# Designs tried in a protein design run: designed miniproteins, single chains. Part 112

Each design is a single chain, and the fold is of that chain. pLDDT is the mean over its residues in the fold that is shown.

## One batch from the design tools (miniprotein)

Design m3917
Fold by ESMFold2-Fast:
Structure m3917 (fold): chain A 92 residues (1-92)
Amino acid sequence: MSMEEKVRKRLEEILRRVEELIPRAEEGAKQGNKRYQLALENLRTAEDMARDLLEELDEGKELDESVLLFRVAVAGGTVSLAEMLIEKAEAE
């Protein structure tokens, strides 16, 4: 499997996680909870990061492997931060 194929699968998983978490964050944010509001903001940021990278790959841009891995890691980490904020808000 190519590096591009591995990156695309990771980006698709990030976008799937974002789609699953957004409704939970939106519901809490409507209730005025700051943690859910911050989680929603982070999920939107991660979605933009993942979509931008997928668009660049679709355009055939040759990106260095280290840059690809870094950008995927940042997007994934941003989703994980949002999930942690949601879980902490649900525990309080």
Scores: mean pLDDT 86

Design m3918
Fold by ESMFold2-Fast:
Structure m3918 (fold): chain A 92 residues (1-92)
Amino acid sequence: SNKKDLLRLLNLALAEGLGDEETIKYIESNELSEEELEKLFKELVKKLAKRLGISEEETEKLIKEVLNIIHNSKSFDEAREKINELFTKILE
């Protein structure tokens, strides 16, 4: 699934940004379901947001927007571009 592959890559990027070597190894060593990858994504975004001083309200909005992009994008590349635009706006 393109959605599963995108979630896996996004989770790897988030775990690398966090320096979370245990989570990186877990993702690389296991064939995770789309549901497991979405759950992990929510946990990793919350950890990153806390380090960046982003509010819980803004964090929940970000999670919803990214998952909506993943679920409604026609291709892997479309989803990746939209997610990059979203994170660029938040990190500026």
Scores: mean pLDDT 80

Design m3919
Fold by ESMFold2-Fast:
Structure m3919 (fold): chain A 65 residues (1-65)
Amino acid sequence: SLEDLQREVENLIRNLDSLSSQEYFDRMQRIYDQARAQGLPRSDILSLLNKLNEAIEEHLRKHPP
């Protein structure tokens, strides 16, 4: 459900500091694949992806290489 995927997004964001970039990418890809498989509207899928992208951008801003 959308609610389950929203919780996965929130959990992924909360654990961002303890994940490798590869693990973050893999989890983001799985959320996207699940959303598509469930037939969620494009607007809902984009909302989930935007939250994940905003979180990683904020993380990189605070922790520059």
Scores: mean pLDDT 82

Design m3920
Fold by ESMFold2-Fast:
Structure m3920 (fold): chain A 109 residues (1-109)
Amino acid sequence: AQADLDAAAGSPTARIFRLLIEASGDPDTVIEVEAPPPPLRAGDTVTIKAKNVTDEQVEKLIEGLRELGFEIVDIKKEGNKTTITAVVPARALGALEDAPATLVIEFEK
């Protein structure tokens, strides 16, 4: 997972996960990205599900999404899970088209 993220550092998806990993420092953090089946189109909705994250870590993820030009539509907290819904910007379309529709990063010792 971490080595794969380093290899794909140019992808918007990889940058989002890297930012959240740096924010969390928590081996129990699980992050899932759900998107429509490729190819992704401008205006498509991307859902990011993060488990065992703090409010500070969520803020860093939102900042990373905004830096990539994503528009945040919704943030929902349910127990230990936070779901962030964002709209895919035209600028990121090509990079997200090559990214997996669902990517799970699980940190367990």
Scores: mean pLDDT 59

Design m3921
Fold by ESMFold2-Fast:
Structure m3921 (fold): chain A 74 residues (1-74)
Amino acid sequence: SPAEVERLKAFLVALIRAELRLAREEGVKVSKEEAYKAADNAVETFAKEYKLSEEEKQAMLEAVHAEVDRLMAE
């Protein structure tokens, strides 16, 4: 359902946020490429598990990439 897709999107955005914040607190340098790869892998896994459409998967990719960009802006 649309509500399930929105919840999943919010979950992945929160997960990426938590991981990048933890890395920052620990002084670990994460490249944008590494962060995008992790985000892409997470989206692909959830898209397969929940049988998301191409449009739903693209929207989720855009949301998690936007969060990566926001958090990695120095």
Scores: mean pLDDT 82

Design m3922
Fold by ESMFold2-Fast:
Structure m3922 (fold): chain A 94 residues (1-94)
Amino acid sequence: MKEAEEIIEKMREAGVPEEVLKKIEEAIKKKDYQEAARLALEAALEFAEKNNDEVTVEALKEALKLLDKVKTEESALGIMKSVADYLVEEKKKL
């Protein structure tokens, strides 16, 4: 839970809407790791599409197709961390 809270805070600082962050937190609390990963990937996808980052859009769409493979908290947190790192890095360019 502490690792998830740190990742969510990074996503918040990167500009992910509070409504989306609350849904991610709720999914983690319910142990719905696929839903948590999906919400994080969709937030990154929306940001990438808005910035015309076609390479990242394609990669995120492929990752969304593999959500059925996300069966552990570790896997979900890994995806969420990658999303948070991407969003923070891109926000620095704005």
Scores: mean pLDDT 80

Design m3923
Fold by ESMFold2-Fast:
Structure m3923 (fold): chain A 73 residues (1-73)
Amino acid sequence: GGPMADDVREAVEEAERALEEGDRERAIKYAQRALTGAQGLLDFARSSGDAALEAAAEENLKRAQEVLERAKA
């Protein structure tokens, strides 16, 4: 938990919404923010052995990568 995990989730949701609205610049911005945040959470989860947080970080990383690919295509 904590603000970082919530911020990553919100960034993914905003990126997905921007992509649906055709705002590619906003989608890229929030997807990149989510990627950075998710990588930070993944590093923390791996260093602490938190399997649940690792899985959540990997899911958000995947969603952010998908938005970034679609927005840049």
Scores: mean pLDDT 84

Design m3924
Fold by ESMFold2-Fast:
Structure m3924 (fold): chain A 64 residues (1-64)
Amino acid sequence: SQEAIVEEIKEEIRAADRIDIFELAERVRKAGISDAGLAELVRHLAETHGLDASLAAFRALVRA
């Protein structure tokens, strides 16, 4: 399900010591995440890694 995939990616983000935005965007793009799921992942990235400046670029890369 979409919810299970989003939770899996959230765990990957939480476990990571650093985030490669390009690699993560490719992962999310290939998983076919909904707009709602993408919004959750963006919020989670901001909360866990403080990537506020990169969030617009991340959204654009996922929807490329």
Scores: mean pLDDT 80

Design m3925
Fold by ESMFold2-Fast:
Structure m3925 (fold): chain A 78 residues (1-78)
Amino acid sequence: SHMEELRKEYRELARRADEVIRQAEATLSPEDIAALEEIIARFRELAERSEDPELKENIEAAVEFLETVLARLRRQQA
């Protein structure tokens, strides 16, 4: 179903986010930090396409967490 496809995309993005965070923490490179920004943008886009309140809430929590990580990485890069 469409909702199962969105949940699968959410899980794939979450897994990719973990990989990108580990890489960005190791390198602090602009490219790796930009990759995390792209993941956040994709989560926001997924939230706009989702009508499931539970999935939206999970995405919002993920975005809030990732924005906190992004802010920390940017401070460490400076």
Scores: mean pLDDT 87

Design m3926
Fold by ESMFold2-Fast:
Structure m3926 (fold): chain A 125 residues (1-125)
Amino acid sequence: SQLEQNLKYNQQVQDDLDDSMKLMTSRLMNQGNTLQNQGQQLMRQGNETLENSKTGDVASNRSRAQNLFRQASNLYQQALQKYNTASDLASGVPSLTDQRKKAEENSKEAQRNLELANEKLRQVS
């Protein structure tokens, strides 16, 4: 019947939309994770640069650490944006509730890392 054909078509369109939203949410989460990992690596390098100040030029090491913490702050801001966008996309899709919660958790972690990077930046300014 026409009603059965329309129902099957509408279900397929909805399934395709949900799959597309899931793929987009996953891509944004992966982009956020990459940016957050890069930020964490720069934070580590910044801290190591400050520790090396005991054996080197203190002013040069502070300047280098300042640049590393600034770059980390920028990466965490970008990661936060990706996670917030992923959460927003997932919020309208009931099948993506777990992905939304994970995006919200990762957003909170990125925010904490951003605050830490900004604190380190203030300490070396």
Scores: mean pLDDT 88

Design m3927
Fold by ESMFold2-Fast:
Structure m3927 (fold): chain A 85 residues (1-85)
Amino acid sequence: MSLEERIERAIELGKKTTPSDSFRLLIDQTLEGTELGLETEDNETSIRLLETAAIQLAIMAGAGDEDAKKKLEELKKKIEELKKE
């Protein structure tokens, strides 16, 4: 299953969901943890961490969060670059 397919499903889920403020805070903390992980882990681990953050951001983007949508686009590009080595 591709990352793009998982992100699209997460966006659709977000459209039918109202994420809580607690969920938004957890996503922001996950992004900070992901950035720290990128400094210490190899590309495979970094890709997994970024994919997890991207899926969570996709849910928020589907719910109408424009900041999450922008962060998701940035993470998608970063994941593709890492996959290309």
Scores: mean pLDDT 71

Design m3928
Fold by ESMFold2-Fast:
Structure m3928 (fold): chain A 96 residues (1-96)
Amino acid sequence: MEAVERIAEAAERMAQELEKLANESTDPTAQTAFKLGARRFRQLAREARENPDLTPEELIKKLEEVANSAVQAADFAGLGDKVREIAEKALEEARK
């Protein structure tokens, strides 16, 4: 139970960080990409809490997929390193 909650919290934190980056960005393309990423992380957090059939391993894999997409979008905007660092830390906490 603790593992699933940590993954949900990591996803929610990623959503908040991406929303902050969207608000700080002046590039409309970057803003749209970050908002889409935040929405996907929020959906993952909801799935983690509402779907008892999802294992921690499956949730971590989904978190990795969404994080990788967010890093690729941020890399286009020159923020790839920053988002990658946030994603790596969130994934490390989720895997505990």
Scores: mean pLDDT 79

Design m3929
Fold by ESMFold2-Fast:
Structure m3929 (fold): chain A 100 residues (1-100)
Amino acid sequence: LPKYKVSKELLEFLKLVEPNMKEIVTMIEFLGAIAKIMLKILEEAEIKPGEDPLESVFNTKLKFDDKVVKKFSKSDVLTALEILGLISKYIDEGGLKLVP
């Protein structure tokens, strides 16, 4: 599994939600929506061999709730996708869904 550096901005964002589990669930759902949208952008983008997929997408500057996209670096987006993938797998396996 690739290892990505978690940015200070992403950590500060997550810490704002940390004290409240109800808010954490809401943020996971929000990040899941963002991840699906980013995946659609990657699927629609014409990425040439040898180009960084996220660099290509960001350079295209697709108009798409830009405030959320521009808040994070491409490494943060990759980290978020990895985290969401692991969370989704754990929910499907029953690991996280109802654990207090």
Scores: mean pLDDT 53

Design m3930
Fold by ESMFold2-Fast:
Structure m3930 (fold): chain A 69 residues (1-69)
Amino acid sequence: SEEEENLAMGAAYVAGNLAGGEMQAKGGDSRTAKKTLEGEPGKGVGRVEGEGGTGEATVTVEEALAIGS
């Protein structure tokens, strides 16, 4: 469905922004955060992990729906 395609793109975009923004805010490497997202295709979008073990950010289904719709 076009709506589901848009939802998936929106969720990926938000996860990427969370990874980049959170990693920069914590002085981490945005490259590592992006790698984590790309390394989890089975989960799709939902989890970002920062260096140092205190930077986990997730995108909920509700947030993804709000962005993709």
Scores: mean pLDDT 47

Design m3931
Fold by ESMFold2-Fast:
Structure m3931 (fold): chain A 74 residues (1-74)
Amino acid sequence: SALQEEAAEAAERGAAASLSDPAYGARMNQVAAEKARAAGKEEAAKYAQLGAELSRQGDGVGGAKYNALASKAA
Protein backbone atom coordinates (compact mmCIF):
# COMPACT_ATOMS: atom_id res chain seq x y z
CA SER A 1 0.00 0.00 0.00
CA ALA A 2 1.01 3.64 -0.28
CA LEU A 3 1.24 3.84 3.52
CA GLN A 4 3.68 0.90 3.60
CA GLU A 5 5.86 2.59 0.95
CA GLU A 6 5.71 5.93 2.81
CA ALA A 7 6.61 4.19 6.10
CA ALA A 8 9.60 2.46 4.49
CA GLU A 9 10.78 5.72 2.84
CA ALA A 10 10.45 7.70 6.09
CA ALA A 11 12.35 4.98 8.01
CA GLU A 12 15.12 4.99 5.36
CA ARG A 13 15.40 8.80 5.58
CA GLY A 14 15.45 8.58 9.38
CA ALA A 15 18.21 5.98 9.29
CA ALA A 16 20.31 8.04 6.84
CA ALA A 17 19.88 11.27 8.82
CA SER A 18 20.35 9.91 12.37
CA LEU A 19 24.17 10.05 12.30
CA SER A 20 24.43 13.68 11.05
CA ASP A 21 21.11 15.27 12.14
CA PRO A 22 19.55 13.29 15.01
CA ALA A 23 16.65 15.77 15.34
CA TYR A 24 15.62 15.28 11.70
CA GLY A 25 16.28 11.54 12.08
CA ALA A 26 13.97 11.40 15.10
CA ARG A 27 11.25 13.30 13.18
CA MET A 28 11.41 10.94 10.18
CA ASN A 29 11.49 7.91 12.50
CA GLN A 30 8.31 9.15 14.20
CA VAL A 31 6.60 9.64 10.80
CA ALA A 32 7.66 6.10 9.83
CA ALA A 33 6.17 4.68 13.06
CA GLU A 34 2.84 6.49 12.51
CA LYS A 35 2.56 5.39 8.86
CA ALA A 36 3.59 1.80 9.66
CA ARG A 37 0.88 1.58 12.34
CA ALA A 38 -1.70 3.01 9.93
CA ALA A 39 -0.66 0.32 7.40
CA GLY A 40 -0.98 -2.46 10.03
CA LYS A 41 2.79 -3.09 10.08
CA GLU A 42 3.26 -3.44 13.85
CA GLU A 43 6.85 -4.77 13.74
CA ALA A 44 8.01 -1.93 11.47
CA ALA A 45 6.20 0.57 13.73
CA LYS A 46 7.96 -0.78 16.85
CA TYR A 47 11.40 -0.56 15.23
CA ALA A 48 10.71 2.97 13.95
CA GLN A 49 9.53 4.07 17.42
CA LEU A 50 12.72 2.68 19.00
CA GLY A 51 14.80 4.47 16.34
CA ALA A 52 13.01 7.75 17.10
CA GLU A 53 13.62 7.39 20.86
CA LEU A 54 17.33 6.64 20.40
CA SER A 55 17.79 9.57 17.97
CA ARG A 56 16.07 11.92 20.47
CA GLN A 57 18.58 10.74 23.12
CA GLY A 58 21.47 11.56 20.73
CA ASP A 59 22.20 7.93 19.87
CA GLY A 60 22.41 8.37 16.10
CA VAL A 61 23.97 4.92 15.60
CA GLY A 62 21.14 3.19 17.49
CA GLY A 63 18.56 5.37 15.73
CA ALA A 64 19.99 4.47 12.31
CA LYS A 65 20.13 0.75 13.17
CA TYR A 66 16.52 0.44 14.29
CA ASN A 67 15.15 2.54 11.44
CA ALA A 68 17.01 0.40 8.89
CA LEU A 69 15.21 -2.57 10.51
CA ALA A 70 11.90 -0.66 10.31
CA SER A 71 12.40 -0.01 6.58
CA LYS A 72 13.17 -3.73 6.00
CA ALA A 73 10.10 -4.79 8.04
CA ALA A 74 7.70 -2.43 6.24
Scores: mean pLDDT 79

Design m3932
Fold by ESMFold2-Fast:
Structure m3932 (fold): chain A 66 residues (1-66)
Amino acid sequence: SLQREVDLALAEMLIALGDRFLEQGKYEEAVELYQKALDLLRRSGAPEEVIAEFEKRLKEAQEKLK
């Protein structure tokens, strides 16, 4: 469906932006973007391997906050 395609495209954009915020030391913003992207990936039925990869990135960003 068009909604699923839009959700996947948005998730990709949020991940790219989250990666940039990580590089800039903006860890709170990166965490928020990765969480939103993961919600979109789960809702759109992305493969479990893709979801697991970005759960790992989210945890990496969260560890930077400590």
Scores: mean pLDDT 83

Design m3933
Fold by ESMFold2-Fast:
Structure m3933 (fold): chain A 115 residues (1-115)
Amino acid sequence: MEEKVDEIIERAREMAAQGVLDMPELARLGEEVAKILGKEVTLDDAEASRLFLRGIAVLLYEVGRATPEQLAAAGITEEEFKSLTEEEKRQIVIDGLLAAYRLARKAAERAGVPL
């Protein structure tokens, strides 16, 4: 199960490295992670937005496509990022993908579109 989550994270990194962040695809990756982990994603909009921005900033910074200033705008200083373990970075990306799924679900509900 952990192996499949790592494959999903690697797919997200490949998208970030290409300079294209497809929000529907990130939400789909988050849905896959939620299913693998058996987690119900019950975040409010503010918390989901915070975790999403944090996860995307870490993902982009890891692939060299975000500045330290952009990372700080997402709530992580460059010094904090350098002190994070690989597992902590992994968890931030996971939380960001789960948040993307949650935000996409709410957007679809407001638009009357089934997912």
Scores: mean pLDDT 79

Design m3934
Fold by ESMFold2-Fast:
Structure m3934 (fold): chain A 79 residues (1-79)
Amino acid sequence: MEEVKEIAIEILKERGYEVESIEELPDGFIIRARRGDEELTVEFRNDIFTLRSSNMADMVELAIELAKKTGHAVVLVRE
């Protein structure tokens, strides 16, 4: 769990996102991040990542990197 969270945070920082908050859940976590005017939510629950953002192009690249580094499935939700 903690290793997965650390990997997600590292990927976000490498892509220029600032982590605004991290919410711990019994079965996962939710990270809220921002890059300029772009808001991104990264949710990890039931061994699945869910990415929520209005910027789908950046989400696809982030999803590929998360899946590659963690081995977990990633779902994209456009807001």
Scores: mean pLDDT 82

Design m3935
Fold by ESMFold2-Fast:
Structure m3935 (fold): chain A 95 residues (1-95)
Amino acid sequence: PAVPEHLTEAEFEALLAQAEAAYAGDLATRVEFLGTLPGLYHLSDAERERLASLPRDDFLALVEAVLRVPERASELTAIPGVSAATARKILAGLR
């Protein structure tokens, strides 16, 4: 996949590998990992727990979309399980 301009290829791959490793852990591990990411650390524990409960592919798609810094909420709401309200909070947290 194309690498975001603000990350090196190694940094982007390392963050995606960390997301996969976190998903292989328990729910608390996934919530903690999401809390380390820009745009997601501003969310409540309950909101991060809902996102951490997404299916693996949707969880990884959310992490990748956040790392790419989405320009619009529709890029996040395209991921099943991401509400419009949560997408707007993520965008606000990235700005």
Scores: mean pLDDT 80

Design m3936
Fold by ESMFold2-Fast:
Structure m3936 (fold): chain A 59 residues (1-59)
Amino acid sequence: SSQREQILRVTYQQFRLLSDSVDQILQARKQGDEKRVQEVERRYQEQIAALNAQFAALE
C-alpha cells in the first residue's frame, strides 16, 4: 500500500480505539466500577503505543 493509505489506516484505527475506549470508560463510570476504568485506561495506553509505533515506522 502507499504510505498515504497506511497513514489513513493507522489514523482510523487510532480514532476507533479512542472512541471505543471512551465509551467503555463512561459506562464503567456510570456503574462506579473504578477497577474497570483503570483496566480500560491501561489497555488504551498499551494499544495506542503500539499504533503510534506503527505510525512512526512509516517511511
Scores: mean pLDDT 86

Design m3937
Fold by ESMFold2-Fast:
Structure m3937 (fold): chain A 66 residues (1-66)
Amino acid sequence: TERYIKYAEDLKEKAKEAAKKGNIDETQEQLRKLMLLGYRSDVEASKVAQEAADEALEYADKVDKK
């Protein structure tokens, strides 16, 4: 529901912040939480969580390789 979408966005933001700080381990941990949330949520919230995880992962990879 709405709460899960907001929580997913919060986790995505935490993952991006960790990536900006160069903390890849923390970034990966937040991404795992996003994926787990999506797996147990409504279809809409699951989609948002998966997209947020993909976006944060791409951001982390880009930062790490730059």
Scores: mean pLDDT 69

Design m3938
Fold by ESMFold2-Fast:
Structure m3938 (fold): chain A 91 residues (1-91)
Amino acid sequence: TSRLLAAASLLNSLGLTPIAIAQEGDEWLAVAITPEGVMYVLRIRDGEVTELHRFRVESVSEGLLRAAEHFRKLGHLRAADVAERRAPIAG
């Protein structure tokens, strides 16, 4: 929907390629990557982007599984599930 596209566009404007995005209540949780292989775990709320975690990755699939685990530790079960489901198709 338009809200998902707005969240993705916001991340793209920051030089981040969104890989997984999930809505949880009134906020969006996202996994995004830079060309240099840095993966970001992010919260988007009211147009503000908050970095929850970042790490270097050699594989997008590995990074998504690590991001899913981080989301689970924070109680963001839907975001964890979305990231985990994206891992097999990301390479």
Scores: mean pLDDT 82

Design m3939
Fold by ESMFold2-Fast:
Structure m3939 (fold): chain A 86 residues (1-86)
Amino acid sequence: SSIETGKKEARRLAEESERLEKEAKELGFEDIAKLAEESRRHAELAYEYFEKAKEDPEARAIGSHYLMEGSAKLNEAKSRLKKALA
């Protein structure tokens, strides 16, 4: 289902964001770590709203918006880290 797919994507986003936040902190890139942390928080919110979507149809759209915003922040953090390590 779309809800289960969204929850799976949110969980994967949270796991990847957490790993990147840890890596950025270990390397001293605080701005990149902050972007990764923001991505993880958005992923956690997306998961919560997809859980709520079982009872509240409007929560699905909110979950999707948090997932999109979190993904964008993770991609920016990845791009910045790649450039910093080059």
Scores: mean pLDDT 89

Design m3940
Fold by ESMFold2-Fast:
Structure m3940 (fold): chain A 84 residues (1-84)
Amino acid sequence: MSEEINRLEGEALRAYIEKDWEKLEEYLKKLEELDPEVAEFMRALAGDGEARKKFLERLFEMIDRAVEDNRRKLSLEERIERAR
């Protein structure tokens, strides 16, 4: 059961990355049958299709900025260390 839930979560994340909102909804609906608490949380957070798109886009941009900031710090430190 738990492994199946984890697999569905992974497929939902893939649909999210591909911005396939219909597939995301389908996977969330399947999750609702297996783990309604997790599915309800994600559905409530996403809202309608437009709100879901804006929310996920903002979340993705935040993640991207955090990753870029962390990578830039490492890159800058490495460049300083390699500076002659």
Scores: mean pLDDT 66

Design m3941
Fold by ESMFold2-Fast:
Structure m3941 (fold): chain A 61 residues (1-61)
Amino acid sequence: AAAGPLNASDEEIEELAREVAENSNSDGEIAENTARLQREHGLSKAAAIRIASLALELKAE
């Protein structure tokens, strides 16, 4: 399925991704926190995917 356009700025995505990374200790928690933020901020699926991916990169080396 198409992810659609990003419905958030790069700065907003980085800020939310950092927040998710800081508040998550597992891949499951990253997914849960990202899904919550998507619902709270009305983010597109593409933006949510970008946030989760960036948060995973911030937590893993």
Scores: mean pLDDT 74

Design m3942
Fold by ESMFold2-Fast:
Parts: C-alpha cells; sequence; structure tokens
Structure m3942 (fold): chain A 88 residues (1-88)
C-alpha cells in the first residue's frame, strides 16, 4: 500500500528528527552516550516495523529513512561536539 508506506516514511522521519535532537543534546555532555542513543533509537524503529508485520516495501522504506537520518544525525553530533571543544 503506497499510502501506508508514505505515512510510515513521514512518521519515521519525524521520530528520527526527535531522536537526533536528543542525541545531539546528550553528545554535548558525553559524545559516546549521544551516539549510543541515536543508534539504539534507529534500531528500535526498524525492529518495531518488523514486529508489526508491515509489508516488505514499508519495512524497506522505514529502514532507508532510518539509515539516512542516522547518518545525518551522526554528522550533526560531530559538528556540534567539535564546535563546543573549539569554543571552550
Amino acid sequence: DEEETRKAEEETRERMREAVRKSVELAKEDYEKGVKYLEEESRRLVEEAVKEQKSDGTIDAVSRVVAEERERGLKEIEEVVEKKKAEE
């Protein structure tokens, strides 16, 4: 179902944006904790889609969005942590 897949992509992207925001805040105090939080939330979102027995296409779409947002979030964490260290 194209509509179901699209809705899942949008909801996953929104949840990942929140996970990135929280991971960045955590990383400012502890880099490893911030990265771990983002990785755990990324894994959880994919696991939830599999457990709910979504279509293969929807699971693939969720996994793709999670991977893209995770990579973006990791880069944002690195930039913010380096900037904080340079300004200290």
Scores: mean pLDDT 81

Design m3943
Fold by ESMFold2-Fast:
Structure m3943 (fold): chain A 92 residues (1-92)
Amino acid sequence: SAARDAAMMAIMQLGSEAIRTLEEARRLAEKLGDEEAVREMEEMLKRVQEITKRALEAAAGGDTAAVAALTAELQRIKEEAERMKRELEEKL
């Protein structure tokens, strides 16, 4: 359905944006020698991949409540990644 396809595209876009931000933050952390931040980014990357997969499966199955919950979680992780990236940029 068009609604399902739109939901899946939105999930993929949000997941991709979160991954890109985390990868940029990870590069900044590596440049700073901040091994704890690198580890945190790697853990968040795994979490984003897992949640994105679950959200896509929920969308394919028509589970609107699960899609909403998982999309909200992806959005929170993206916002956290953006904050961590800014904090690392300020240390340069």
Scores: mean pLDDT 89

Design m3944
Fold by ESMFold2-Fast:
Structure m3944 (fold): chain A 81 residues (1-81)
Amino acid sequence: MEEEIEKIEKAMREAGFSEKAIESARKTLREAAKHIDEEEFRKLVEEALEKIKKASKEEQWKIFQQLLVQAMDLADAGKAA
């Protein structure tokens, strides 16, 4: 899970996000990862990174936001189980 979070941090820096935004995303992903299956989390991150490779700068921002929302939704489902 740390490997996946590190890849997202690197991609966010390359996309021009502020250090504050990256730290916020790291915190959110670390909390969510506690309640998500490891394979499910890995697939979520891999799918987001593949989309980012093909996306414009504006679409990259949306993809990162959707990744955080999806991670939170999966974490909430995991907490309920």
Scores: mean pLDDT 80

Design m3945
Fold by ESMFold2-Fast:
Structure m3945 (fold): chain A 78 residues (1-78)
Amino acid sequence: SMAETAARALELLKQALEAYKAGDLETAQRLGQEALRLLATLPPEVQRAVLAEAARYYAKLTGREDLADELVAAVLAQ
C-alpha cells in the first residue's frame, strides 16, 4: 500500500541520517538512494510529508529541535 511504502521510505531516511551523523557516508548514500527510489513512486504531497518528518528527525538526532521548522522549510524548498 501507499502507507506501507511511505513508512518504509521514512525508516530508510532515518537510518540514512543516523549513518550520516556517525560518519558512515557509504551506508548513508545507499539507504538514502533506496528511500528516494521509494519516494518517487508516491504522490508529491506524501513525498513532502515524509521529507518533513525526516527533517524533524534529523533536528532531534542532532539536538537541534529548536531548528526543526527551519529544516523542514529548507528541505521542502528544494
Scores: mean pLDDT 86

Design m3946
Fold by ESMFold2-Fast:
Structure m3946 (fold): chain A 63 residues (1-63)
Amino acid sequence: MAMEEARKMFREAKRYAQEGRYDEALKTLLELIEKYPELVDVSKVDLNSPSQLLLALEKVLEP
């Protein structure tokens, strides 16, 4: 399911961020948004901030 794939990508990005691998986290989050643009309003978040992207996506994928 598309949502299951989105959650797996989100979990991977969250793991990278927890490990201090922010470049990998950001890359994964940007790929997630590109594949599932309906999950977040990109005009409302800083696309260069993994923390803002994680927060925005967490509210949608893990409400």
Scores: mean pLDDT 77

Design m3947
Fold by ESMFold2-Fast:
Structure m3947 (fold): chain A 89 residues (1-89)
Amino acid sequence: MDPKLLELLAALASLDEETARTILRESFKRDALEGLLLMSLGALDNEDKLVKFLKTQLEGEGVDLSELPEQALTLLARLIRELAKEKKV
């Protein structure tokens, strides 16, 4: 599991939007979450589709989603869409 993914999950578990945004922004600059970003591009037009996609990807990485609040995946999807627009990826 990517160490940056663990930091991101901790921020999402506490719904710390500012910390999660900072981790994602820094990870995108350093290509740390490039695979997640690239795979998410096909789902950026639909937030529900992106949430479902992120759930599948995180479970594939061995993430226990039951430890996350229900809003965490929606927050993550929103932040990914926001940063993707900022970077024009």
Scores: mean pLDDT 69

Design m3948
Fold by ESMFold2-Fast:
Structure m3948 (fold): chain A 91 residues (1-91)
Amino acid sequence: SDEEELKRLLESARSLANTYADAFGLTPEEKEEIIKVVEEVARKLFEAYKADPNLTEEQFIALAEEVTKGKPIFIRDVAIELARLFARERA
């Protein structure tokens, strides 16, 4: 179901965010901010994919960049990586 697919995607996004936060030695507050942002990106990627399953990797990356506009570079990098992984799993 779409609900179970979204749930798994959010779990993957949270796992990716946690891995990056721990690798870079971020504070608990910074870690929660990354998790929040990448979960938002994951939801937007899922919504876009359900609306148009023919979107390209480049279009998913552009969406992640739009959602994270004005965020620190490292948060944007994590969001872009999530978009690439999302696209590749659906190719």
Scores: mean pLDDT 84

Design m3949
Fold by ESMFold2-Fast:
Structure m3949 (fold): chain A 83 residues (1-83)
Amino acid sequence: KEKVREVADELIEMLRKVDEAYRQSPEAAKKALEEFIKKARELGEKYGPDAQVIADAAIGATLKYGPEEGERAARAVADSVLG
């Protein structure tokens, strides 16, 4: 439970940095997004299936709708997984 919440919090923090980069330049946004995707995959692999579901949801929402939607997805899925 604690690890799942920690993973969600790390992903949300990274997505805030991605959102900040989106306001700076397209190049900064691309770099921050690539680093976020890499880290999210690593967290999902390290902490197991519940963390992977949160990571996959955050990545999918971010790629389709942007980092703010990614943050919402990470929170919603983490809350669903934790009950």
Scores: mean pLDDT 81

Design m3950
Fold by ESMFold2-Fast:
Structure m3950 (fold): chain A 70 residues (1-70)
Amino acid sequence: SAALKERVIALVRELEAAGKISPEEAQAIIDALNAGNLSAVLFGIKELLEAGKISEEDAAELEALVRELQ
């Protein structure tokens, strides 16, 4: 849904605003989401978590929202 997609974008932008992720990392996830490439979105979230840039809680929230978009 548009609302779920907007929530993912909002959370990704919040992580960028907090300085946790770069503008380039945020834009890559948003571009993948807009292209409907949910696998690329999930991969991007995993990479940020593995790099220690986002918390397990942030990653879990993003993953749950993205899975709901399937």
Scores: mean pLDDT 88

